# Ledger of designs, part 33: designed miniproteins, single chains, continued (3)

Each design is a single chain, and the fold is of that chain. pLDDT is the mean over its residues in the fold that is shown.

## One batch from the design tools (miniprotein)

Design m9132
Fold by ESMFold2-Fast:
Structure m9132 (fold): chain A 106 residues (1-106)
Amino acid sequence: MKEELIKAIENEDYKKAAELAEKLGARALALLARTLYENKDKIDEDMIERMKQAMIEYVKAIEEKDKEKEELYKERLIELIVNILVPEGNPEKYKEKYKELKKEIE
């Protein structure tokens, strides 16, 4: 299952990645994958590669049962979602969206 999730991320199959992440209860990962699926046209290749690496590291943290690493990458995934949804970097909009997403994921 986790290997299938990593393969979906590597292949940029974000719809499948979101579905597999939801089955694992990985809400932050599922939300980022869904956000990537909906916003593919707005994200450059370098940003996609950075997001893929963060998503894969999060899955590895879950597999290793490393709670500290899992929490670290969960926060990173939330930040990446906010960066997609608030691309202008407005600090007030960023803070509001970050709080909204953190509440939704918790």
Scores: mean pLDDT 80

Design m9133
Fold by ESMFold2-Fast:
Structure m9133 (fold): chain A 90 residues (1-90)
Amino acid sequence: SMAEEEARKKAEESLKRAEEFGKRYLELKNDPNADPSKLTGEALAAIGDAMTATLYAKKVGKEEGLKYAEEANKILEKNGIKSDLTPLAE
């Protein structure tokens, strides 16, 4: 359906943004001159987009939601952000 296609697009777009924000967080975390508020903002943005990706994927189906939660967790973890998004997909 068109609604499922839109949900898939939004899940993909949000997951890409989560990776971008996560990468910026990791770069700032490794910079001793980084602004702490900027560092926190990038982490929160990464988590927010990761959650959004998982929730849109869940609208397509439970299996899709679980796959996106797993990928989002990996993206956040590789960038030094600890989270568990699996409960959002259940």
Scores: mean pLDDT 89

Design m9134
Fold by ESMFold2-Fast:
Structure m9134 (fold): chain A 78 residues (1-78)
Amino acid sequence: SAAALRARFEALGREFGLSEEVVELAFRAYQLLRPDHAPPSERDLLTLLAEAYAHHHGIKLPDRFVATRESLAALVAQ
């Protein structure tokens, strides 16, 4: 459900200290890209959160950025 998906983005947002605006950007992006498919993987969620964070803060993600818990934590700690 949309509510369960939002809760997953919100839980990761709290874990990494992301703003509500970043979490909403990531959630909206997922709904536009993959509305009718199976539940997203954790990597899918982390990728969208990293992209939303970079967009919100005007940061360019490195070419070949691979979203993991470790790489997202490092991105947010900058």
Scores: mean pLDDT 81

Design m9135
Fold by ESMFold2-Fast:
Structure m9135 (fold): chain A 99 residues (1-99)
Amino acid sequence: MPSPLEILTAGARELAGLLVELSRLSRGDEEAQAAVSELWDLLDAVIRALSAGDVEAARAHLEALIAKAEEVRPHLSEEQQAVLDRLIAVARATLEAVA
């Protein structure tokens, strides 16, 4: 079985890819761009915690990322919501795998 650090690192990489996709769909949408920026700040906090070997802090930041994603979801277009729903699913699966 991969370690909790390896699972969280793999999850963070997948989340980064989904945020790049969401960023592309958010061009010309100021509200969506602001939401994407906030999600990137939270993912950066996850990555910094992982770089420090702090699995507990990485989990807490990932939970905060899920909460923010759910908060911003109603303000996004249907196409943006589809990417965000995949992001939430990956983040939840990552947390469950390290529980």
Scores: mean pLDDT 88

Design m9136
Fold by ESMFold2-Fast:
Structure m9136 (fold): chain A 62 residues (1-62)
Amino acid sequence: MLYLIKTTADIVAKSPTEVSAKKGAEFPAQDVKEVSADTLQFLGPDGHVMLIPKSAVEITPL
C-alpha cells in the first residue's frame, strides 16, 4: 500500500539508513511498518529501505 509521510519536526539522520528532512516535508512511502516503539521502517520511492522517528511524522494512506 502507498502512503504519504509528512514530517512534523526537523529530522537529522544519525546513520545512512535514516531520513534527514525539514519540518513539513512530504514524501511517498511503501510497506510502512513499526520496527520499534520509536521507529518506523518504510520503502522509499528509490526502492531503498529507510528508517524515520515515529514521533516526528504523520502517515496518510494514499
Scores: mean pLDDT 79

Design m9137
Fold by ESMFold2-Fast:
Structure m9137 (fold): chain A 94 residues (1-94)
Amino acid sequence: MLLSEEEAIQLAVEIALEELEKVRAGEMSVEEAVERIKKELEKLLPYLTEEGQKALEKFIKGLESFKKAMLEEKDPAVQEHYLDLFEHELRKLK
């Protein structure tokens, strides 16, 4: 069964939001959450169309950029704002 670009992105958003909720709750680091999301998404690659694979690779690059921003920021209030913005952007893809 092959997943389309739209199906791949929808599933990626759901996986990302579940792991990021654990970061927000203080139950998981942003580094651990992003690595867990990436591993779950990589398991989907053999089941995706070429367009779905490219969309997922672009999504993973977005996660890496978010992780870098969160790790470079020292203010917890600004980190929470970055998390809110990223979750909002993810929900727009749904």
Scores: mean pLDDT 82

Design m9138
Fold by ESMFold2-Fast:
Structure m9138 (fold): chain A 82 residues (1-82)
Amino acid sequence: MYEENRKKLAEFLKKHTPLTDEEAEAIAKGLVDYVKSKGGRLTEEERRRIAGALANYLVDKGVPKEKAPELAREAVDIAEGR
């Protein structure tokens, strides 16, 4: 379950962002491991905080400011498998 979410998230990031394969894999692993540590579900506050941090990181990596928040929210959803 979590390994499938990690692979799916890494592929999502590679397809929709200018992240390298190594960067995408590292983010996917970090997010899925964090979700697993929380019992598979994040609170709404945790989701917003993580999505906000990821969106800022994606903008720094060349994702347009208008696209980054949506991509970050979807990445968190994929990490949760929901």
Scores: mean pLDDT 85

Design m9139
Fold by ESMFold2-Fast:
Structure m9139 (fold): chain A 77 residues (1-77)
Amino acid sequence: MSEEELEAEIDLAFVDILDALADNFMKQGKYDEAIKLYEEAIKRYEELRQRYPEHRDLVDQRIADLKKKIEEAEKKK
């Protein structure tokens, strides 16, 4: 229970770091680098979606938000 909950939180925090790093590249105008990191974050969220079904709604929302960020980055290239 608690150990698996902590593992899920750590995994989610790691993906949040990738999203934050990609946002930093967006601010720098490095859209290709930002897109690559957003795509990595989506891939990891999809893996977490399968591992932690109790967090599925949260993960699905975050994947949707990341896909919107990728679309915005592609429009700014």
Scores: mean pLDDT 81

Design m9140
Fold by ESMFold2-Fast:
Structure m9140 (fold): chain A 84 residues (1-84)
Amino acid sequence: SSMDQIYDEVVRNSRNLDVDGALESIRRLAELLRNSKNPESRAMALLLEGGLRSADAYIERLGKEKFLSGLPFVVRHAIAIAKA
């Protein structure tokens, strides 16, 4: 899948307060980046995977709306690093 499709999915799921859908889209992005020949992309995959492991703790602290509102920004920056 194109990274732009994953971004659109994260935006939509965040708008709809669909935590599971948003995290699934980020998991697919991390998988694409992990399989990259670019070490910057692989490093970004590790950061996204760390964020996924900590997601429940962030949701408990911030609430779903605030947590989800930050995800499009995170995904956009991960894609920008992958394209650099």
Scores: mean pLDDT 86

Design m9141
Fold by ESMFold2-Fast:
Structure m9141 (fold): chain A 68 residues (1-68)
Amino acid sequence: SASEKAIEAAMKELEEWAKTLPPALAEIVRAAARWWADEARRNRLSPEEVRRGHRALKEMLEALAAST
């Protein structure tokens, strides 16, 4: 589905970024990514809702990485 493709794209982007981070931060990013994918699937989010939520999550995680 279009929603599943959006989730896969979001997960891939977060995984590629996680590879550039220290191990502890990479694990936090991966855990957050898994949580978001599960929430998106559980709540049957639209592709637009998935993209919006991914953007918000990424901004929060980038702020966390910058402060740690």
Scores: mean pLDDT 85

Design m9142
Fold by ESMFold2-Fast:
Structure m9142 (fold): chain A 98 residues (1-98)
Amino acid sequence: AERLRKAILEKNWDEIRKLYEELSKTVKIRKPRRKPTKEDIAAVLKWLKVSKLPFSVETLLEIARILLESDHDLDEIYKLAEKVTPEDLLGVGERIYG
């Protein structure tokens, strides 16, 4: 779990892809209801960075899937995440998944 979180925060795409491929075969994760916007993805990354709570493997894989399936510029998204406010984090999970 911590290895995947670190890979996401450090933009280590090779490690993210490897861990996602290995873990997604055994771990069931939710499919997004709609294609996430760049703002949704930026908010998720900010939440991952600032949260002091441990993340489940399922949640980390859901985030990895969003990043790997994104057609947006990921470098732009990571820069946008630095500007995300606490208010922007409210409801992002519900908007993406349910």
Scores: mean pLDDT 74

Design m9143
Fold by ESMFold2-Fast:
Structure m9143 (fold): chain A 86 residues (1-86)
Amino acid sequence: SLRYRVTITLKEEVDPEKAAKVIESAALKTPGVISVEVEAVSPKVFEATLEAEDEAAARAAAEAMKTAIENVLGAEVESVEIERIE
């Protein structure tokens, strides 16, 4: 398994607890995601640490998180960054 950090920046402030739960749920529903830890860095910035089978699963999780934020929270996503962590 590989470890990735997904950083999600929003255009507007959201409830951090609600947003973290939405992000976590979207990641865990993604095939090939083994675990996820979500941290609200600020009301507009969230970091998800993923353990995934491969990069494709991590990228699918990042897209699912973005879609869930836009559709469930109604918040606009400014950027999504994904990096492999050591």
Scores: mean pLDDT 87

Design m9144
Fold by ESMFold2-Fast:
Structure m9144 (fold): chain A 119 residues (1-119)
Amino acid sequence: EIEKLRREISELVSREVGIVVRMVGHMLDGDRQGVLDDGRLLVETSKRIIETLKKLIELTEDEEELKEAADLASSLSSMLRRVADEVARFLGDAGQPIADELRSLAEEAEKLSKEALEK
């Protein structure tokens, strides 16, 4: 089960990176709809990463694996906050719902990082 969760996290992280790269491309092209669509996919993928990390942290007794999970959660939190700010700046009012969801997910990821280190 732990090995399956690690594989799922790796696949989701790769997908997350692809979405962010595509979103930057859409911003450079002035493609507002592309950024909205990418933002929705980013919210969905980030929720899945957080949920899978929660399961991994609950099952893992290995201190090094908990540190790696904490580092990933912290990195995700930082990235989501930066992307939320960029989405809000680029889209204005139209981007606020997505930016708010991304910020909420960043807070969940930061909390998860702290919980992993306290375990």
Scores: mean pLDDT 89

Design m9145
Fold by ESMFold2-Fast:
Structure m9145 (fold): chain A 98 residues (1-98)
Amino acid sequence: MKEEIVKTAREIAKEKAPEWLKKPDGYVITVEELAKMVSEKTGIPVETVKKYLEEWAKENTVDVKLEGSDKTIPALKQQVEKTGFVITEDGKIYQVAD
């Protein structure tokens, strides 16, 4: 279930990336918004999706430099490697360099 949620979130992020990349400060989408989209595709309740996305991020983070920023932050390893986006502790999603 947790892996299914993260996998679906990855697919949604990749599909929407071209539009989201133009958000200010590299902000793409909130965990709340992403959880809603994953919930609609998987049928898993939004609260459950949000919980597992946040837990997954904490367990699978690497330090990464944000695209368009000098700031380095811990970022979801699998998300960065396969989507180029990261979910942060405050529930925001950013595009990462490479």
Scores: mean pLDDT 61

Design m9146
Fold by ESMFold2-Fast:
Structure m9146 (fold): chain A 108 residues (1-108)
Amino acid sequence: MAAEVARLLRERVELLLKKIEENSHLLDEEQKRMFELTEPLVEALVRALTTGDRAALEEAARLASEALGEDISVEEVAEAIEAVRADAEASIAALREAIEKAKEEEAK
């Protein structure tokens, strides 16, 4: 679960970063700074999601605080990671249900 969620998150971020690079000439300095912080923030979040490492959570909280200009706690980052995990589990469960239903209809 965690490894699959981390891989999907990384793929989505790579796609987003590619689109940002293609349009980088349209970004002002503030927007460019936000995007520069986005890549290391996502890498830290993926590491925290996959390892549960306190150091990775602290790094993610620090980078999020810098990117948003707000004081983001380690506890808030941990809660966000658990929410993402729960959403991924729900999505996988819904997909399994849909596949099972399709198989049942073919067996009729």
Scores: mean pLDDT 64

Design m9147
Fold by ESMFold2-Fast:
Structure m9147 (fold): chain A 73 residues (1-73)
Amino acid sequence: LQNSLDAIPEEDYKRMVAIAETAMRAAGFPEQDIASLSDASRVRLGLLWGPDDQQAELRALLKKYNLVDKNVT
């Protein structure tokens, strides 16, 4: 996943990571757990456990760059 994320323009990449972190916080993950993860892991967990709105935003960004069909685990 990380290599695929490198294809995303910096602005959209930063936005995606910020959405993933927000999704993880909303899902009840501790800040230290969020901080210890890679950006790819944050996106993965945000997609799996985040609120529907944040999941939809992450999926829309991944679809824009043809990444949604990959196993993110």
Scores: mean pLDDT 74

Design m9148
Fold by ESMFold2-Fast:
Structure m9148 (fold): chain A 68 residues (1-68)
Amino acid sequence: GKIYPEAVERILQSLIESGTSVEDIDAEIDELREAKKQATDPEVKKKIDEQIELLEKLKEALEEEKKK
């Protein structure tokens, strides 16, 4: 599915409230990349790619918020 800006903002707010760091998001992305390398099902790989894209956008948004 496509990632909507409103969904990213909602998740970003939850991450800030939870005290999630950029490093925490990087760790999740790295785990997903390793899971993708071990996955054999193309549909599973596609879902992992979508999750990585979402986390990369959240990481960028969180870095922008911390610069304010």
Scores: mean pLDDT 75

Design m9149
Fold by ESMFold2-Fast:
Structure m9149 (fold): chain A 70 residues (1-70)
Amino acid sequence: SVEEKAKELLEKAKEQLEQLIKDNPNEAEEGLELLIELVREAAEKLGIPKELTEKMIEELRKFYKELTGK
């Protein structure tokens, strides 16, 4: 389903974000923005609705704040 595809994409994005922050903490914000662009492209190709894609991006940004201590 679309919901399963969205969940898998978000889980993979979160894993990549954790690794980005660990490997390149000084460039983590730039890495987040690039990752968000990649998520939007992948979501479009998978047929994920825009509303759901934006919610995934919001959740990814919240996850970033949690990992970086805000």
Scores: mean pLDDT 84

Design m9150
Fold by ESMFold2-Fast:
Structure m9150 (fold): chain A 95 residues (1-95)
Amino acid sequence: MMEEEIRKLARELFELSLTDPEAASRKIREIEARIRERIRNGDLEGARALLEAEVTAGVMLIVRAVAETILKRNPELDKEEIEKEETRLIEKALE
């Protein structure tokens, strides 16, 4: 259903942002173009689904960035414990 499409796209955007930021940037622009087209065609539900996927991917990226910042500011912290909490929060964002 719509929720599965949103979760899949959010995960794809998150993973692409970590592996190929240039490709992620291009895909975000492509999605934004599709959002504008759906709005123009009166498909507000479809436009909202794409926006929700982008927002969800953004939240996942913020969690990643915050975890990395914490580790950089506090090198004495256990990296594995921080990465475990990061993974938990990312999975919660996909619920």
Scores: mean pLDDT 79

Design m9151
Fold by ESMFold2-Fast:
Parts: sequence; structure tokens; C-alpha cells
Structure m9151 (fold): chain A 119 residues (1-119)
Amino acid sequence: LYVITEEDLRELVLTGVRTALKAEGIEVSEEELERVVEEVTAIAARHLAGLRLSSVQMGLLIQALTSTGMALLTKEDEKKVKENLERLRELFDQMIAMSSPETAAAIRALREALEELIK
């Protein structure tokens, strides 16, 4: 079980977003990349504070936060935003399905906060 820290999430999500941007051939400034990752991971750390996640839940979380970052960094491309938003929803639905009611409630609140951020 993983204790969620903002620092750990930041490093993992930053790596995920960098990898995705490079694979897609998308260029963004390091400053914008770091700003978006910091914002997304701070929101996640606040909503998941005090919770312990399984390795599977943590992997799904990192992927969902990576998709959120990609949506925010590709806002000019409506198709990419929609694609990343759909992926975000699917990943969170998988986490919710395997979570206790208390953890599921926190994950739903996080999902709503991230969807609002993308708008």
C-alpha cells in the first residue's frame, strides 16, 4: 500500500507526461509542463490525503493524472482533449470499482476536480 505524497506524485506524473509528449511529437515549454504537473499533483495529493492505495490503484492514478496533464497541455486540440478526458474517466472508473466506499468517494471528488480544471 502506498501513502500518497505530492513529491512522489509530481516525479511520476512529470515522467509520464514527458514520455507522452515526446511520443506524440508535441512541444511545450519546461515551465508550462512543470506548472501543469505541479497543479494536477497538488489537487490529487489534497483529495487523497491520508489514504493508502494498492500498487494497481497507484498505477491507475499516475496514468489518470498523466492524461489530465496531457489534456491541459493540448487544450488547442479539441480531439486530444476529448481523448485524454475519456481516458481519465475510464481510469478513475477502474480505481473506483476496486476501492472501498471511503476511498471511492475521495477518488470521485478528485475526478470531478480534475474534470473542472480541464474545462
Scores: mean pLDDT 85

Design m9152
Fold by ESMFold2-Fast:
Structure m9152 (fold): chain A 80 residues (1-80)
Amino acid sequence: APPVAILTARDEPEGLRRAIELLSADPRVGGIIVVDAGSTAGTLEAAEALAKTSAIPVTVVRAASPEEVLAVLAEAVARL
């Protein structure tokens, strides 16, 4: 399976956008998983908008709490 980059997002939509653009430009990266760890609605919305325009698959998942981050991430990876 191609390598997947994992990003944790919190309250910085501009930084998240730049990270997705840099990772999608790397030919070795086959996909990106973004885990929102309790950001505001604006950060999640920005991540979802970027996923629609990305050149590679971008999966956006929200953890209901910090304790759920690993469980949510494991489920997202298993679905790739």
Scores: mean pLDDT 71

Design m9153
Fold by ESMFold2-Fast:
Structure m9153 (fold): chain A 100 residues (1-100)
Amino acid sequence: ISTEEIMSSISAWNQLFRPDEIVKKLLEEVGLTGETYTPEQLYQGILLYIAKKKLYDQSVSDDVVDVSDTLLGKILGVDYFDINDLEYIISGLLKHVTPV
C-alpha cells in the first residue's frame, strides 16, 4: 500500500476509536487527553510522539525509527521500523484501539 493510499483512507475515515491504556499513555505524552479519536487523529498523535521524542530525524536518517524502550515500541512490538512503512504503523495501532 502506498503512502498516498493510506493517507487518503485515514482522511476519509470518520470512525471513532477508543484507545487502550498503552495508546492512551502515548497520546497523553503529546497532550491528547480525549476518550475517542478518528484514525487520522490517532496517526497524527503517533507522528507527534515520534517528533517529541526525537525518534526520527530526516537530516541524519536512514529512514529507520528507533522505538526501543518507548511506548510506541511496545504498541508495535518492535525495536525499530521504517518510517515509510505506514501500513505497519496503522496495523500495529489498530490492535490497541476499539471501534465505537
Scores: mean pLDDT 72

Design m9154
Fold by ESMFold2-Fast:
Structure m9154 (fold): chain A 66 residues (1-66)
Amino acid sequence: SSAERLIQAAKALAEELASDPAAKAALERIANEVRDLVAQGKLTEEQLEELERRLKEIYTRAAARA
């Protein structure tokens, strides 16, 4: 599912960015938010799109600093 892909992407990127604690923490937060919303049956398309946008923003900013 799109939610599972986002969780796995966030986890993989968090491990890749282990040297950037702020980026790692932000990505782990996204993974946890997706997981919690799925568990509660509350994940909307709007929330999924917003979380995907935040993931890309975090990664882009971290990559620009590397």
Scores: mean pLDDT 82

Design m9155
Fold by ESMFold2-Fast:
Structure m9155 (fold): chain A 75 residues (1-75)
Amino acid sequence: MDYEELVEMVKKGASKEELAKFLQERLGLDPASAEAVAEALLSLKEAGHLTPEVAKSIVTNVRAADAAGRKAPAA
């Protein structure tokens, strides 16, 4: 659903900015994470490896990295 639409946008030549906006609005990513995912998707398109499953994996990994990297600061 969401990842298939994302992959179709990339295949139709959507810009990195358009992809980042979609990721922020549709998937709730922050701007920095959305731009990183957009860059990764564009790179995968060039390599011919872009699929909805790969797009889902990238978004999931970025969300997991954000969750793991955000330790509460020591008091």
Scores: mean pLDDT 75

Design m9156
Fold by ESMFold2-Fast:
Structure m9156 (fold): chain A 72 residues (1-72)
Amino acid sequence: MKKITLEELEAKIKEVLKKRYPDLSDEAIQRRARLIVEGIKEELGVEDDYIDFEKAKEYLQKRLGIDPEELE
């Protein structure tokens, strides 16, 4: 129900990736998070700087196996 900014979504994804891939550099984590956010934008047809957080969580769970609880 709450819309989330693209920047906040990217930050949440980065936290999940850091936990799952602690051996990756911060630069690699940042790049992966950015690509994931770009994929979500394309899938959801985002026109504004906000994304439906529930739809973003569904995308992450379905395509990447990221638990919605990890995103809080």
Scores: mean pLDDT 77

Design m9157
Fold by ESMFold2-Fast:
Structure m9157 (fold): chain A 90 residues (1-90)
Amino acid sequence: SAAERTKLLILMHLIAASSEVWLVLTANLSIDEKQALLDSAQALLDDARARFEANRAAFSPEDAAFIERQLARVQELLKKAEEELKKLEE
C-alpha cells in the first residue's frame, strides 16, 4: 500500500540518519567530515518528519507510535552528536 511504502521510506531515512550520527560519535573523522555527516543526518530527519506529518492519518495507531518513537530517538542521537562536535571545535 501507499502507507506501507511511505512508512518504509521514513524508516530508511531514519536508519541512514542514525548511521551517519553513529559515525560522528564513533569514527576517527575530521571536524569537516563530521559536520557534513550531521548536515546530511539533519536533512534525512527533516524529510522523514515532513513525510510522517503529511501522512499521519494514513498510518495505524501502532505504526504512528512506532515512527514517533524512532523520530524522537534519532533527534536525541543527533543532539548528542552536535554537542560532541561542539566540544571538538572548542
Scores: mean pLDDT 89

Design m9158
Fold by ESMFold2-Fast:
Structure m9158 (fold): chain A 94 residues (1-94)
Amino acid sequence: SLLEEARRHAEEALRAVDAGDLEAAKEHAAEAAGALVKAELIRQGREDEAEEEAEAARRTVRSYLDGFAADPAALGARVRAIAEGLLARAEALE
């Protein structure tokens, strides 16, 4: 399930933040966003644009988080906020 994939990546992002692995945390947050956007678009009958929009979501999350690369504490906090938000959105879709 794409929702299970989104939840798994969001949970892995939170674990990576706790472990201090901010590069893994960023990548898992981006993958969670992509999987969630793809799931939302498929539910809307927009499967033909789902992969393109998922890739755009992944790029947007990575670009946003790259802005905090010089501040590990801020980067970790932003990954946590994104991952928690994605978990809440995935839960709402069940």
Scores: mean pLDDT 89

Design m9159
Fold by ESMFold2-Fast:
Structure m9159 (fold): chain A 69 residues (1-69)
Amino acid sequence: SRAEEAVARAREAIARAREALAAGDRKTAQSYLDEAQDYAVLAASYGAPQEELDELGREMREVAAALGL
């Protein structure tokens, strides 16, 4: 479904943001965090399960905290 695709894209972006953080590339990490946020909004719009949206939100907050946001 479109919701499942949006969740998968958000998770992929979160994984790329974490890889960029591990490499010290804060700009790339922030770009992927922005991408993950956009896909999370789309996932919510498409009716993704609340449990999955909560997990995405938690992981995105962890990345944002690591970026000092």
Scores: mean pLDDT 90

Design m9160
Fold by ESMFold2-Fast:
Structure m9160 (fold): chain A 99 residues (1-99)
Amino acid sequence: DKAAELVRKFDEEYKEEFDRVRAGQATPEELIELGRKLVEKADEAEKQGYFDAALYLYSVAVTYYRLAVRKGSGPLKEEAQRLLDEVEARLNEIEAKRK
């Protein structure tokens, strides 16, 4: 499955960063950066028609932005919330297109 291979390759490339998130060591800035990279890869997957991979990657980005909102404050928290709202809207659009 090329979609699953794309996701696995991305997870391998960013393994250390994902491990930091899972350990609770990632800063709000790091969470926002990783979320942006996840959205970028999800956009690539969507353009290739790999909707399941795109949905998965957007869902992980949602999780990271939610963590950034919880850990952040002031303008950084507001940026994370805006990015969260944008990616949740995108997830809903892709789910609609898949049906």
Scores: mean pLDDT 81

Design m9161
Fold by ESMFold2-Fast:
Order: sequence, then C-alpha cells, then structure tokens
Structure m9161 (fold): chain A 57 residues (1-57)
Amino acid sequence: MEERIARALRARGIEPTPERVAAALAQYEGFLAIGFPEDLALRMAVMIIEADVRAEE
C-alpha cells in the first residue's frame, strides 16, 4: 500500500517522502475504519496530504 500511496503522491507533483507516505497511510486507514471504499479512501488521503503540503508553502 505504501508504494501505491507514493505513486499517487508523485502523480500529484508531491515528493513521496517517508513522512508524507506515513501521513497519507494513516489518513487512508482512518477512512477505511469509517467504512469508505478503498479507492475513495486512497483518493481522500492523498488529497489531504496535497492540501497540507500546499499549506506548508
């Protein structure tokens, strides 16, 4: 799953650092825990990390 997250981050122009992959994985697992489908959970997790990176300047 980490490699899939890393590819999704890279596709959005985000460097898939271990810290960013771990953060996205945590969000992904959180969305799965509340009943989101896998594909939607991955999309939401990556979007949150993208927004966070954007907010970092």
Scores: mean pLDDT 81

Design m9162
Fold by ESMFold2-Fast:
Structure m9162 (fold): chain A 91 residues (1-91)
Amino acid sequence: MDPVEFEIEVAIALILIASAVFKITAERYEKQGKTDVAEFARKNAEEADRIAAELERLLNDPTVSDEEKLRFAKEAMERVRKLIRETDKAE
């Protein structure tokens, strides 16, 4: 397997796991009547899904260099880590 492809696939998988966690968090807060926090978590799930889709597109783009693909994957992971920290602070 191409090491760059593998690293990006792992990043996509981790971002999709984060999206799933945000969706579970949103459902839990909605059940508790914390509608604002639930909406915030839901928006973060949508952003994570968007980031994962962009990385999938980038992975399959033959015109993008391996260096650019790895840089975007790193930036995507940092963005998702920020969303996780912000969601945790809202709890």
Scores: mean pLDDT 84

Design m9163
Fold by ESMFold2-Fast:
Structure m9163 (fold): chain A 99 residues (1-99)
Amino acid sequence: SALDIEHIKITVYTKKEDEEFKELMEKALDYFKKVLEKKGLKVETSLEEVDEEPSITVTLTTKDGKTYERTFKIDVSLEELKEELELADEQIEEAIESL
């Protein structure tokens, strides 16, 4: 692949009172970690509580030691996110089984 990534850190920032959203994000992070680790990547995941709007920060480290960081605002409704995660669960399960 063009990116030659060795290490991925994913941090999800949620509001303290959004417990359903936290549970969905914890499940999603666990699945992504398993998929990426099976591909030989080192993966670190964390869930942080903040007073700001929900966001996801992804930090990529390449084999040559370069680091790239991107933050994504979560502008999707909880219902839409839940439906996408349920669909992703099926696709991730199939991908893991095919590896």
Scores: mean pLDDT 69

Design m9164
Fold by ESMFold2-Fast:
Formats: C-alpha cells, structure tokens, sequence
Structure m9164 (fold): chain A 77 residues (1-77)
C-alpha cells in the first residue's frame, strides 16, 4: 500500500541517519532519533527500544528497516 511504502521510506532514512550517528560515536543520539521516530509511527516503546539496541549493535539496514516497518504498519491498524 502507499502508506506502507511511505512508512518504509521514513524508517529507512531514520535507520541510515541513526547508523551515521553511531559511526560518529553518538550512540545515545542515534537511539533517541530511532526510538522517537518509531514512537511517532505508533510502535510501542518496548519494541522501539529493542530495535534501537540492535541498531547500535550493528544490525543490517535492510533487516532493521523491514522489521521496524512491519511493526509500524501493524501498530497503525
């Protein structure tokens, strides 16, 4: 759906930006950015925090984008 595609684009951009922050040594800023974005998309805080830990631990951009998008889409239904 168009909504799912737009959510995926927002999530992907946020994952990429957050990973850049991690590379710059700004792990707390990366976590905050990613969690805040997922919360705005309706993802529960506990799930957003778990994904943020995986992001900081070096999880793949595509894998994080897919999982976060699925959670955001599910939360908005």
Amino acid sequence: SELEKRIEAVVRGTVEQAKKLVEEGKEEEARKLFIDTLLELGVPEEEAERLAEELVAGADVEELTERATRLAVAARK
Scores: mean pLDDT 85

Design m9165
Fold by ESMFold2-Fast:
Structure m9165 (fold): chain A 79 residues (1-79)
Amino acid sequence: MLELMRSEEALAKLRESLGLDLSEPLEVLLAKIDEVEAQIRAALARATSEAERRGAEFSLLALRVLREALLERERERRE
């Protein structure tokens, strides 16, 4: 299992890369994630090296985790 500190660092970098702002509606945040996911899937389809393929696969996993975290946060906030 990844250290909590490393997981938070990875998620923080991903949030910064996506330009995510907590003031934006969840729908907008999810749309941005879907857009980046589509770009990564396209890159994976064009990947010519194992390093490129692994990088894209890791990025897709990180986006999935971020999406789940945003949905969980929204459910908690809806209380």
Scores: mean pLDDT 69

